# Designs tried in a protein design run: designed miniproteins, single chains. Part 74

Each design is a single chain, and the fold is of that chain. pLDDT is the mean over its residues in the fold that is shown.

## One batch from the design tools (miniprotein)

Design m2562
Fold by ESMFold2-Fast:
Parts: C-alpha cells; sequence; structure tokens
Structure m2562 (fold): chain A 90 residues (1-90)
C-alpha cells in the first residue's frame, strides 16, 4: 500500500540520517516531522486526486500552498533539499 511504502521509506531515510555524522539529531527530527506532515497531506490528496497526472500534480501543489502557505512550503522544500544533499554527499 501507499502507507506501507511511506513507512518503509521513512525507516530507510531515518537509518541513512542516523549513520550520517553531518546530520544532527535536531535536523533529523525536523526532517522526519516534515515528512510525516507531508505524508498526512498526501493521504488527503490521494482522497481528492486518485491519478498522478501533470494536471493533478499542479492541483496538488496549489492545494499544498493553500494548506501550508507558500512561504512555509518554500522554507520546508529548501530544508529537505539541504538534508538530501548531506545524505547524497555521505
Amino acid sequence: SLEERHEKGLEELEKAMEENPSISEEEKEEFLEILKELAELQKELYEKYSEATPENVAAVLKYLEEKLGKEKIEERLKFLEEIAEKIRAH
């Protein structure tokens, strides 16, 4: 299921961050909290948009902007990108 895939992905990411000395416990906790928040939003989006089409992706992004606010989305995405970069560099 989508939920099981997310759970497994979170466990693998958590392990990768735990093994990375460039990622602090605080950064790990914040990253996981953001991913959990996004997973909850994805569940809501799955109820509204059952197909992953380019049109639905645009609608999903607009919905996220309305739910989280544009500035919060930009800040969160930047943080996720920074952590992902640290994981890739390790």
Scores: mean pLDDT 68

Design m2563
Fold by ESMFold2-Fast:
Structure m2563 (fold): chain A 83 residues (1-83)
Amino acid sequence: AEELYLKTVKEVQELIGRARERLERGDWEGAIREFEETIALLEKSIAELKKLNAPQSYIDHLEQLLADARAALARLREEVARR
């Protein structure tokens, strides 16, 4: 459970970092793809941690990251639609 949690947090940080780099380069479509991948990873990891009866603190943290990623993706999609 802990290994999956730590691996997920690390991969999410790497994906968000890539999304930020893409946005700085004006690659909005690439940034959207990175956030979609982040959301898919978080949903999968949360489901797996729940099956493993992982500590609620791990699940809560990933659910907060998921909410933040979904909010960021919604904002990016709205911005792209106005271009």
Scores: mean pLDDT 86

Design m2564
Fold by ESMFold2-Fast:
Structure m2564 (fold): chain A 86 residues (1-86)
Amino acid sequence: MTAEYRALLAPVGEEVAPLEASLPEEELLARTVELVREAAARSAASPAVREIARLAAEGAEALAAGDEEKAAAYAAKIQALIDAAA
């Protein structure tokens, strides 16, 4: 689960790195939300991975919308799922 979650986010990290230099933070967040959603769709092979991917996509969307409280709640849920797998 934890390793699969890291693998899910690896393509997003590589795609986001060149954008950090060329996009303002608001546009970078919006693009990151799209990339996380795409990564979530690719990794929805198991129920656990699907749930982590869903929470990651929703958390990124909340962060892009400026809802820090909602983003923090999703981050906490993801961490709880990772901890339960360890």
Scores: mean pLDDT 59

Design m2565
Fold by ESMFold2-Fast:
Structure m2565 (fold): chain A 80 residues (1-80)
Amino acid sequence: LSEATQAAIAALGDAAVAAVNAGDFSAAAANLLAVLSLAPTDLAVLSAAAALLSRIITANPANALAKATLAAISASLAAL
């Protein structure tokens, strides 16, 4: 990953964690979907995003975006 892409991923990850802490699970899921878009083949990044999405789904099982994002990340991980 380029340095600029790594910085963008870090910023999106920080925003996702901040959104979870604020109880905004939809914003957190949207930031993690953006991470998948920037790093579709990065095993470490996708594994961390999947772990956070699992936490979001446990806290809010009705969150359709979080479920869809986790499914997309799981598909990307399976393709690696």
Scores: mean pLDDT 78

Design m2566
Fold by ESMFold2-Fast:
Structure m2566 (fold): chain A 80 residues (1-80)
Amino acid sequence: SSDEEEAKRLLEQVREAAELVKKYKDSESVEGINVYIGAALTMIGNLYQLELLYKQGKISKEVLDEAKELAKEAGLNLEF
């Protein structure tokens, strides 16, 4: 379904963003700080969208849990 395709895209974006957050969390450059902020905001927004899709019964709990674990490993523990 289109919701499953969207969830897959959101999950992949969380995965990519989590790697950037881990890499740049202690950056002292303006460029590095901007990457960190942008990646953190991407994770927050995409986790919120995945939580909504899960609450609507459109995705499995496994997908949501994977996204939450990726964010937690990057130092971001979000509950919506």
Scores: mean pLDDT 85

Design m2567
Fold by ESMFold2-Fast:
Structure m2567 (fold): chain A 80 residues (1-80)
Amino acid sequence: SAATEAALAALEAELERLMAKHKLSPEQQARVRELFAEFAATYRALAEAVAAGAPWEEIQALLARIEALGREIAAILEEA
């Protein structure tokens, strides 16, 4: 949805700002961008699953993946 894409674009812009502010290494920046790409894909999949009324097991797996990816991004930013 347009709302999903706007939210992801805003989050990506904020991550780019944080990476610049904390002077992350090129390797750290590449890793955050890889993790964010997976996060964005999973978030889109979650939005589609919820809209389609997917089984709770599917929704739960997507939520767990988003949480794990978010924690990994946060850990890299915290080390900077």
Scores: mean pLDDT 88

Design m2568
Fold by ESMFold2-Fast:
Structure m2568 (fold): chain A 90 residues (1-90)
Amino acid sequence: SELDALSERVGEAYAKASPEARAKMEEALRLFAEAGRAAEAGENDKALELVEEGMRLLVEALSEVDPEVAEEVAALIPQALEELRAHLES
């Protein structure tokens, strides 16, 4: 699938990344985990803000390692946020 292929390429970027870029990617994953917990607690606005910040940080880190992967991730942000909003409103 497209997401599986992108996930694999993000993993490859992580493996090639500097320690600084990896730290940013790990922080993005931490923010996504916090967003999940906020969503479970019904803190929908907080969950959305945490996902937006995590996506920003992930794109920033990926831009230093693989600009094409960063562009593909950035292109998915609007759809991912819309899908998250729809899910939280359900």
Scores: mean pLDDT 81

Design m2569
Fold by ESMFold2-Fast:
Structure m2569 (fold): chain A 74 residues (1-74)
Amino acid sequence: SSALQEQLKKEEEQLKELIEELKKNGATVDLIRRVREVTAKAVELLKKLGKDEEAKKVGDEVHQAIEEAIARNK
């Protein structure tokens, strides 16, 4: 539905900004929590739209970005 697509777009824009913040400011507990929360919402919306491959891609990309940010703090 168009309502789910509009909500997905907003969650994807929010996620993009949070990933930029993660890359710029590094991994903090609060930032990782926010990234994971928005990712879960985006993944759920993608699955509701029948875009299971996109949902997996988003989850995998975010997981990698978080791990890379944590590794850089080491």
Scores: mean pLDDT 84

Design m2570
Fold by ESMFold2-Fast:
Structure m2570 (fold): chain A 94 residues (1-94)
Amino acid sequence: LAAAADALIAQIDALRARADSMSLDQLKAAIKALARRIQDLALANEALSVEEQTGYVLRAIGLAFDADLVRTKEEALALLEELRALAEDIRAKI
């Protein structure tokens, strides 16, 4: 689980580094995929309470919906930063 969280954080960092070379549609698709992985990570973390798992899942779902409203790469990068913060919070509780 810890290795999966670390890999997810590394993937977000790599995506942020490559954002300038990606289309907005590619970034939006990546954000949605990462949000789904954060949901799976939260649900797999047995150290989290049911309330904490639900909170992380709902926040990740919200970020996936926000991806459809993104009009600029700057907005996409802001969502990636929020996804990274969620992944780090979940990682800290493993």
Scores: mean pLDDT 81

Design m2571
Fold by ESMFold2-Fast:
Formats: sequence, structure tokens, C-alpha cells
Structure m2571 (fold): chain A 81 residues (1-81)
Amino acid sequence: MEERKKKLEELKERTRFALLLRYSLQGRPRSVAEEEMKKIKSEEELKEELERAEEEIRELVREMLTRGIEAAIERNEELKK
């Protein structure tokens, strides 16, 4: 029972952090992540939300890196002369 509780708590924490990071990258407040966490009622839903959030984070980070590189190129064009 203790082992299951620890596993569930770790899964909840991981899912919560993933949602917080995802919404932060989108410029949304932490309250949105907390609201999504309140909707999750099962371990299976936690796993699904974690996988979805991790995938969306990867896509958002890729977009941010692309925009960052584009901004760096633009700045380099300004500094070139």
C-alpha cells in the first residue's frame, strides 16, 4: 500500500511539473495547470496527461529554439555592419 501511494505521488508530481512547464511555455498562469490536475481522477489519466504534456513540451521547445535561432540570425544581420 505504501509503495503504491509513493508511486502514485511521484506520478502526480511528474504530471504536475510537466503541465506547469507546458503552460508556462505557452505564457499561461500556473492556475491552468492546477485546474487540469484537479480534473485527473485516475492513475491511467495521469499517465495519459503526462505523455501528452511531455510531447507538447517537446514541440513547444522546438518552436522556441527555432524562433530563438531566427532572432539570433536577425540580430547578427544588424551587427554585421
Scores: mean pLDDT 75

Design m2572
Fold by ESMFold2-Fast:
Structure m2572 (fold): chain A 75 residues (1-75)
Amino acid sequence: LSDEEIEALIEELARRAEEAIAAGDYREAARLALEMGRLVPEHRALFLGAAARALEKAGDLAEAARLRAEAAALR
């Protein structure tokens, strides 16, 4: 994947994540945030935090805590 292809894919994934949040599908929003973190490792801590917040809204508190700890370790 080129940087331009990654940028376009992140824009699409971000749009889908916003749609998922608007629909109340917080688990899908968390999944998309994790996908974005894989594509942009330099922003991984940011996307792990976003996924954790979405999982908290979904009621997956244990998974959210795990992702928050991982994000904190990345600083």
Scores: mean pLDDT 83

Design m2573
Fold by ESMFold2-Fast:
Structure m2573 (fold): chain A 76 residues (1-76)
Amino acid sequence: MKEEFEKAVEEIRENPEAFAKRLEEARRNRDLETAETLFSAALYVLAEENNEPLSKSEYQPTAEGIEDRALELVVK
């Protein structure tokens, strides 16, 4: 889980297209755990860009609609 989250954060910065693809795959496979991790990573990156000090575990995403919300935050 920790390694997966850190990898997702790095992926958003280096290859946001790959991140979006993984999020869509998690949605299609109904893999809520992966979707939650990806959503949390997207919130972390957004907060860092806005210069806000957030803990990686501060955001508690809602399982329902996670994929739509995360995509909106990443692609803006």
Scores: mean pLDDT 62

Design m2574
Fold by ESMFold2-Fast:
Structure m2574 (fold): chain A 85 residues (1-85)
Amino acid sequence: GMGSALRHAHSGDSEGAVGDIVDILLSAADVYEKRGDTETAEGLRRVAERVRELARELREQGASSLEIYDAVVRTANEGLLEIAE
């Protein structure tokens, strides 16, 4: 859909894409915490922190924007699957 196409447009901007992923995870964490689901909220915050730190480390190592985006998306997906189980 249109939303998917717009998300793919950010693949060339690793900072913008990482920021969007972190914001989504933290916003979701706030919603779950307000509903009393503290365990899911803490899980989402840990995934957001891992994503941010991984992106920073890869940038410092000279990784390309595409490599950073791929690694961050994979890490976010793996963390979300762990929370869903």
Scores: mean pLDDT 76

Design m2575
Fold by ESMFold2-Fast:
Structure m2575 (fold): chain A 82 residues (1-82)
Amino acid sequence: KPPSELEQTQAMSAVSYGVLSAILPSVEKQVAQGKIPEKALDLLKQARRLFRQAAESDDLKVAQQLHDQGMALVKQADKLIA
């Protein structure tokens, strides 16, 4: 059977969680160096928590909403870094 919409949303959120987990140590170093605002790090940490919650959710609408919120926070952090 092809993956369900829920399984696809959980997989996408798990990937986003993994990517943020990999880059956060580098972002933390750049914040310590004054190159990135601390607010951007806070937003990325919050996005990582939301992606984890989305990946662990068994409700499609809840998983999708949490994933979309995480993506919005990543976009907001990106604007602060740019």
Scores: mean pLDDT 88

Design m2576
Fold by ESMFold2-Fast:
Structure m2576 (fold): chain A 96 residues (1-96)
Amino acid sequence: LGLEGGKLALKGGLLAVKAGAKEKNRKAINSGIAGAIGGIGGIFSSEKLGDYEGGLDAKSGGDSAKLGGKLAKSEEAIKLGEEGKKKGEQGIKEAA
């Protein structure tokens, strides 16, 4: 769950960066970068520490990717960020 949420947050964050760059929206780019970093954290933390830590990173990354997508008006980035957040939240609940 944290691994899958991290992958979704990474994809959403990268799409938010791409859309934000096209729109010249610095806040969208910065939020997309944060989403991608959180997604990477979710992937590595899930493999090294477990689904609780990976879920925390995936939730944070998903929220940032979703915000970046909203700022850049990228529906795909919003959807991926929301899905990453939900899988991260589920990983936290199931690992507790």
Scores: mean pLDDT 82

Design m2577
Fold by ESMFold2-Fast:
Structure m2577 (fold): chain A 71 residues (1-71)
Amino acid sequence: SKEEQLEKHLKELEEEVRKRISNPDDVETLIRQLKRVRDHALSRGWPVEQAKEQMEAVLDQSVRDLLAREA
């Protein structure tokens, strides 16, 4: 189902977050943001590929913002 596909993708992105971000609080915050994007996509009936692209975009932006803050 769409829900199962997005849950699987979320778990894959959670692993990526843990590899790229060392601060546990930032990891937790990013995972919550990804879950919100997933939930929004499901509520709006977005295609799976669109939802995945948005989740990946949020991850990439959040990582960039985090690295800029630490620089």
Scores: mean pLDDT 83

Design m2578
Fold by ESMFold2-Fast:
Structure m2578 (fold): chain A 55 residues (1-55)
Amino acid sequence: SQRLEDLKKFQEWAQRRMDEALALAKTEEDRNFLLKGREVLMKQIEERIARIEKE
């Protein structure tokens, strides 16, 4: 479905943006914040994909 394709494209985009942000992180605190944010975001995207697949 288009919604699933769009969400997978968003997942790829978000992964690239997070990788870039991690590369620019100045402190351990900033890095840990971004790593936690990535974990939460990726989990939410995966859960949303699973819901759409179930319909």
Scores: mean pLDDT 83

Design m2579
Fold by ESMFold2-Fast:
Structure m2579 (fold): chain A 83 residues (1-83)
Amino acid sequence: MLTPEELYQRTIEELKKAKSVEEAFKVALRALGEIMARSTDPEVQREVARAAQTLAAHRDMPLEELIKVAEEEFKRIVEVYKK
């Protein structure tokens, strides 16, 4: 199974290949769902839920900005997951 760091790297590569805000959003939510399904840590689950809500609130952002927000949110989740 992918480690949290490997999942992060895969997700960032997929986000950079996204051609639309809708595609980028789907990539991000799929990755968040995968982390949520694999972690039993309540702190990781809370950070995933917060990240999903943040991304949903920023769907009207330009594609480049949405990708940057997603990258930052995934970095935070990975740091919590590693501890």
Scores: mean pLDDT 78

Design m2580
Fold by ESMFold2-Fast:
Structure m2580 (fold): chain A 63 residues (1-63)
Amino acid sequence: MRLKEALLRLADGQDLTVEEGSELFKALDIDGDGYISREEAEKVLAKLDLTPEEKERILSLFK
């Protein structure tokens, strides 16, 4: 579950590599437009095995 792990690292304030950030962005970018809305992120996170607290922490990164 590399996507979940990368999201948790971001929530902890850790830096991602360019490769990790690129893969994470592609997974959250449903439209492939290079832009991710908070609403789109919520839909993807709902499919991951995350606690409500982890989801809130990750969603706080999207404004």
Scores: mean pLDDT 69

Design m2581
Fold by ESMFold2-Fast:
Structure m2581 (fold): chain A 80 residues (1-80)
Amino acid sequence: SEIERRLEEVERRVREAQEKYKAGETVPRDEILELLDEARRIEKELFEKKAPLELRRRAVLVEAGATMLYMLSYIQEKEA
């Protein structure tokens, strides 16, 4: 489905951004915000449609990952 494809894409992008952070690379804040917004949209749609629990759990986890990246980017800007 389109929503599953979007979920897989945002999961991949969040994972790539997390690996960049581990490698000491900077991830643009605008990119992180885009990922967070997309993760939130996917989560909302899956919950409103009462999608299978596995998909909803994956959406929550990817939103958590994107939120963590956002918080890290905010802290880096404030302390740098």
Scores: mean pLDDT 84

Design m2582
Fold by ESMFold2-Fast:
Structure m2582 (fold): chain A 87 residues (1-87)
Amino acid sequence: EKQKLLEEAKKYEEEAIREMDRGTEALNAGDFDTAIEEYRKAVENYEKAGELYEKAGAPKSVIRDISIKLVAARVNLVGAEVEKELA
């Protein structure tokens, strides 16, 4: 049970990290629509990872780390939306 939840959480976290990277690449290329979509996916996957880590009883350090990543993803999403409005 706990092990399975931890494995699922890590999978969502890894997917979110890749989505963050793609979002940043798109933003740097001036592709604001793709950046917004990728950052939005990253937010969703970090939220799922956080829920699964909490359910698994992960250490507080892991919960803190995923929460920081989620905040960063939300900030990047807002930033990409602002850049699109200004373009």
Scores: mean pLDDT 90

Design m2583
Fold by ESMFold2-Fast:
Structure m2583 (fold): chain A 91 residues (1-91)
Amino acid sequence: MAPSLAIIAGDEELLEIAKKVAEEEGFEVAAEALASEPEEVLREVLAKGEHGGIGVGVDEEGRVLVSAYAKDPELVPKLKELAEKIKKAVE
């Protein structure tokens, strides 16, 4: 059984990288969206991530920002590791 995640990314390239890394780490991508989608779409995507979600983007200074949340406390270490790997893959 793979934990299922929602992924929101700043652009299509970041989305593809995040999905690939998540799948390599044994997660299923239940839903995905670009950060530019309306709030209602983003909320629906986040709701489909049964075990949590990942957000990935680049700030105004070109720094890669990765955020993660877990709906299950036992997944917090795995999601932190996933966020670190996504950040490294994008940088």
Scores: mean pLDDT 82

Design m2584
Fold by ESMFold2-Fast:
Structure m2584 (fold): chain A 59 residues (1-59)
Amino acid sequence: YEQEIKELLLKAGFSEEEADEIVELCKTDSCAAAVKLVDAGASAELLQEIGKLVKKLNG
């Protein structure tokens, strides 16, 4: 699931470095990950898809 989250971020225009940082935040602090995504202008659809993958990653 980490690679799928990274691919969604790269497709949305995030850099590889930003995508890797957000993936790590999704594992350790999902609230910080959500704030970083919103601040970067992520769409509601992207937030929803990442949220689904985070549930699978942590389940």
Scores: mean pLDDT 78

Design m2585
Fold by ESMFold2-Fast:
Formats: sequence, structure tokens, C-alpha cells
Structure m2585 (fold): chain A 67 residues (1-67)
Amino acid sequence: MIVGPESREERQRAARIAAAVRRYLDDPSTPLREIAQEAGVSQGTLSRALKEAGRDGNKATLLLIEA
């Protein structure tokens, strides 16, 4: 799709992902799908970001990837 700022768009996406990761860390009992939906990112993107940060639920991440 047509987008204006290339690096700004990537920065905005990174900010959304970071906010979602922070929200999950604040309340890990909240389902990743709900946090991803609120942040406007996909569940796969959020679970991947959590894995990159070295924080995930293992089985929860596997379920999200397969779902």
C-alpha cells in the first residue's frame, strides 16, 4: 500500500510492538491476542517480539503461531 514515511512507519510499528510487550509484561495474565489487538499488531508479531526479548510463555507462543 502507499505510505509516506518509510523509516517513520517502521519506527511507529516498533513503538506499537514495544508498547504491547510492555503491556504484556505489566499483566502477563492477559491473552497475547487481546494485547496485540489493542496495539494494532498481529499476534505473530507480538509473540515474535516477546521471543526476541527473551520473554514468552513457550506453549503460549507455540499456540499463537499455529492458531
Scores: mean pLDDT 64

Design m2586
Fold by ESMFold2-Fast:
Structure m2586 (fold): chain A 77 residues (1-77)
Amino acid sequence: MTPEELEAARKELEEKAKKAKEEAAKKPSKEELEKIEERLRAVAERLAASPSLSEADLEEEREALYLAGILFYVRKE
């Protein structure tokens, strides 16, 4: 193995160990929270634009309520 490859492998192992520790913590990311918020906004806007609720709209509303519950729980923590 070349010294440069050994340094790269060491760096890779360090990154892997850091990632494993992060997975153990399972901290919700800001990006995930923003994604949930954006989805909730999109569903709410679509439902507001729909004068009649189809089965698909009801399914999306249920999913949005579930996601809102998760977001509320995570944000409160």
Scores: mean pLDDT 65

Design m2587
Fold by ESMFold2-Fast:
Structure m2587 (fold): chain A 75 residues (1-75)
Amino acid sequence: SSVEQQLLQLQIQAIQQAIQANQQGHDSQSVQNILQALLEGDDEKAQQYKKYGKGPSDQQTIQQLQQQLAQLKAQ
């Protein structure tokens, strides 16, 4: 259970960072790339996407990430 709790915490933190990136003006593609890199534990790749993948924020992406976050917190 402790391993499952640590994985859930990692996923929650990754999704929260992706939500923040979208709110800061990263497009949906960049946000998905950031999220995937963070879930893989590749912080350098995530920082690369944060640096170069800027565009308009996407409310649909925020809603999807918030839904995923709620699902994880319900476990």
Scores: mean pLDDT 71

Design m2588
Fold by ESMFold2-Fast:
Structure m2588 (fold): chain A 70 residues (1-70)
Amino acid sequence: GEEAIALAREGAELFKEGKRLIEEGRVTLGTGLVLRGIGLAIEGLLLGKKEGVAEEVAKIAREGGLNLEP
């Protein structure tokens, strides 16, 4: 449970940081962080489905701006 949640939190943070960097004009770096954040959030969701915490992972991702369904 904790690993899936940690992946979702890290993914959400990278997604938010990437979007901020894009707004600041650092488009290449920001886009890389957005994509990495999405990847980590999806990994967290897949792990969360196995551990029965997919709903909590999806909620964390949504709070970070990623509309993931459990």
Scores: mean pLDDT 84

Design m2589
Fold by ESMFold2-Fast:
Structure m2589 (fold): chain A 88 residues (1-88)
Amino acid sequence: MLDKRLAEIVKFAEEGHELVQAGDVEAAEQKGLDFTRNHTEQKDLEEADKYVKKLSGKEAEEIRKELEKEGLEEFGKALAAMREKMAA
């Protein structure tokens, strides 16, 4: 299901961000390459990027509501959680 695949992309990005914050940039880069190569179709990355750009100025709660309306509730929840964590 697209929703779950997009949510996985966001969760992976959040994990990569945590590695960078911990100072392990090489592990974050390697993890990104491995994920893209083995788990993510280019079309899913493009779709995720489209929504990230569309919702760039939105608060976490607005992101959640907008994506839930489109049947992308798991993706919306993951993206909202990532935005909330990065804002804190």
Scores: mean pLDDT 72

Design m2590
Fold by ESMFold2-Fast:
Structure m2590 (fold): chain A 91 residues (1-91)
Amino acid sequence: SEEQRLAVAQARLTVELAGAYFDLKVRREELSVEEIRELAERRLRELREWAEREAATFSPEHAAEFEAFFRRAVEEFEKNVEEIIKEKEAE
């Protein structure tokens, strides 16, 4: 069902963002602040392009729900990346 496809897309986004966050956190000492920002921005761009393609396959209602979910997930990811940067700058 489309509802199941929406749930799978939301779950995939969550897993991909969590993976990107943990990769940056583990590599924090090896990466500059500029590299952390560039890697995060590249990953968000890739995920946004994927999300736009996925949303295009949904009804307008489910596309709007996925877009809202994506926006909230990105905001949380960006906050988490800024925390990694603050931790690095405090060293």
Scores: mean pLDDT 89

Design m2591
Fold by ESMFold2-Fast:
Structure m2591 (fold): chain A 100 residues (1-100)
Amino acid sequence: MKFEVLSKESYVDDENLYYYSKVEFIVDGNKVVASVEFSKEKGAKGTFEAENPEKLPEPLKELKELLEKLAKAKSLDETLEIIAEIEKVEVEEVRKELEE
């Protein structure tokens, strides 16, 4: 599998308790954009957009399912756990950024 990261961006606003992360990448010639947003006021929202969804490898279909789970998360702890799984960061690091 050929995988190339085109861009990564993240934003934390502790005053508004807002977290945003976006990754753009190409896998086997298929461009994918994945993003996750969290706010204590508005809850969790995930998006996954692929140029050709039908041609996605199974691991990336699993990522789409994680983003769909994130959109349905009902608690801060559940949201942070899913974000940590998606971004492969420590839960404590994500929590620190959201609470600072």
Scores: mean pLDDT 65

Design m2592
Fold by ESMFold2-Fast:
Structure m2592 (fold): chain A 86 residues (1-86)
Amino acid sequence: SSSERQRLIQQGIDHARQGAIAYNEGDYEKAAEHFSEARDLLSQALGEDDVGVGEILRQLADVYEKLGKHEEAAKLRKEADAAGGS
């Protein structure tokens, strides 16, 4: 429903905000958790190919680089590059 879609978007945005705060505090594990949840919620509401989802994937990739998970970061960037494509 429209109201459920709006709820998912709001929750996704809230998690993205919490992820950014955790990242700025140097808590990369917590940042990864929040950005992963934001990705899942926004993908459900907007679709996996949405440009906004792509932006969350880029932020999550940056977090994975900080965690030393370079292969996972590369995969997320590849997914982000495909997001919003026609």
Scores: mean pLDDT 86

Design m2593
Fold by ESMFold2-Fast:
Structure m2593 (fold): chain A 81 residues (1-81)
Amino acid sequence: MPSILELVDEFLARLDELSPEEQVARTLEILRRYLESQPHISPEQIEAQLAALREEMAGLSDEALRRASRTYALLVKHEAL
């Protein structure tokens, strides 16, 4: 399976080509993999955090969603290094 850094780099490289639905799905996948790598977070907490983020992202304009997606991907890249 691709590493979290490979997923982030691919996502950032292709972000402008992705539909809003693909941006949300890939952002949530990246964050899920990051949160699952953390020993202090339960599966229930991961699902709750991802559900809240999905709701937040669904309310954004296309431009705001693209900015948020890029921001979350960069945060995960920074934390994963």
Scores: mean pLDDT 80

Design m2594
Fold by ESMFold2-Fast:
Structure m2594 (fold): chain A 74 residues (1-74)
Amino acid sequence: MMAALQERAQALAAELKPAVEEANELYENGPESKEAQEAVREVAEKIARAMAELLEEAGFPREEIERMLEEMRA
């Protein structure tokens, strides 16, 4: 089970890598710009959804997953 989750985490990380790199580029050039803030938020939301899927597969209760997502959105 752990190994399968690790493989899925790596696959999701690879899929999100281009978006993360674009967000990092915008943030490095202007962390206070709206474009950088929107890109970071969009990437954070995608990561949060991917994390929720992985946690659900790992057998975490929905209320714990919701709490983690709320903390990530802060």
Scores: mean pLDDT 73

Design m2595
Fold by ESMFold2-Fast:
Structure m2595 (fold): chain A 79 residues (1-79)
Amino acid sequence: SKLDEARKLMKDVVDRVNEAKKSGQEGLQKLQDESQTYLEKAQTAMDLLLETGGSREDIGAAGSSSSIFQSLLYQRQQQ
């Protein structure tokens, strides 16, 4: 289902953020380099959740992830 697809995308996004946090500064740099890809995944998950009537928690997680990757992409472009 589209809801299962959205949850799988969000799991991939959340797992990647958690992995980067564990790797410290090196992990954050790699996350910045991948920020466009993960931003697109988070936005796709958001669109699917809105289309399928996903929970407030699912939508909030997708929005928070999108904001994180937008900030990382912006910081990368400013350097």
Scores: mean pLDDT 75

Design m2596
Fold by ESMFold2-Fast:
Order: sequence, then C-alpha cells, then structure tokens
Structure m2596 (fold): chain A 93 residues (1-93)
Amino acid sequence: GEYLDMIKALEEKLKETSDDNQKANIYDDLASYYYRLGDLKKAAEYYIKAVEIKKKQNKLKKYEIFPLGWALILSGNKKKGLDTIIKGIELGD
C-alpha cells in the first residue's frame, strides 16, 4: 500500500538528513505510518526518537508527555514510560 512506499521514502531521506529539526519531523511521520500499518512497537520507537530531539531543543509540549510515556511502555521501556507519565501528571498541576 501507499504507506509502505512513504516509509521507504522517509527512511531514505533520514539517511541523508543531518538537521535535527528535519530528523524529528521524519521520525514523527515514520511513527504515524507504522501506526497506520499496525506496527505499534516501531511506531512507538520512532515517536520516542522524535520526542528526544524535541526535549533537547526545549520544544516538547506538555500534551506530548503522556503519549511519550505510553510509547515507551509499548516499546518495552516500562519503567521509563511509567516515570514519564508520573512526571506528566506532576507538571499538569
């Protein structure tokens, strides 16, 4: 389907990209397409990579904290995911 072609194009673009802002956008797009394919683990892994870049740039939004926590749980990092969700709750006050 079209999503597999988009994934291949994005993975090729990622190999040639050195800019962190462009990498974060490519990771977000890859996460979205893998989610649509039902590959939740790969979707979570790419979403985490995008968010880690946003954290380093101080561009992470509060509404992204809970999705990040769940993505970490889905990718197998259960403790880090739970710790991230707890931090999100504390920052929501």
Scores: mean pLDDT 79

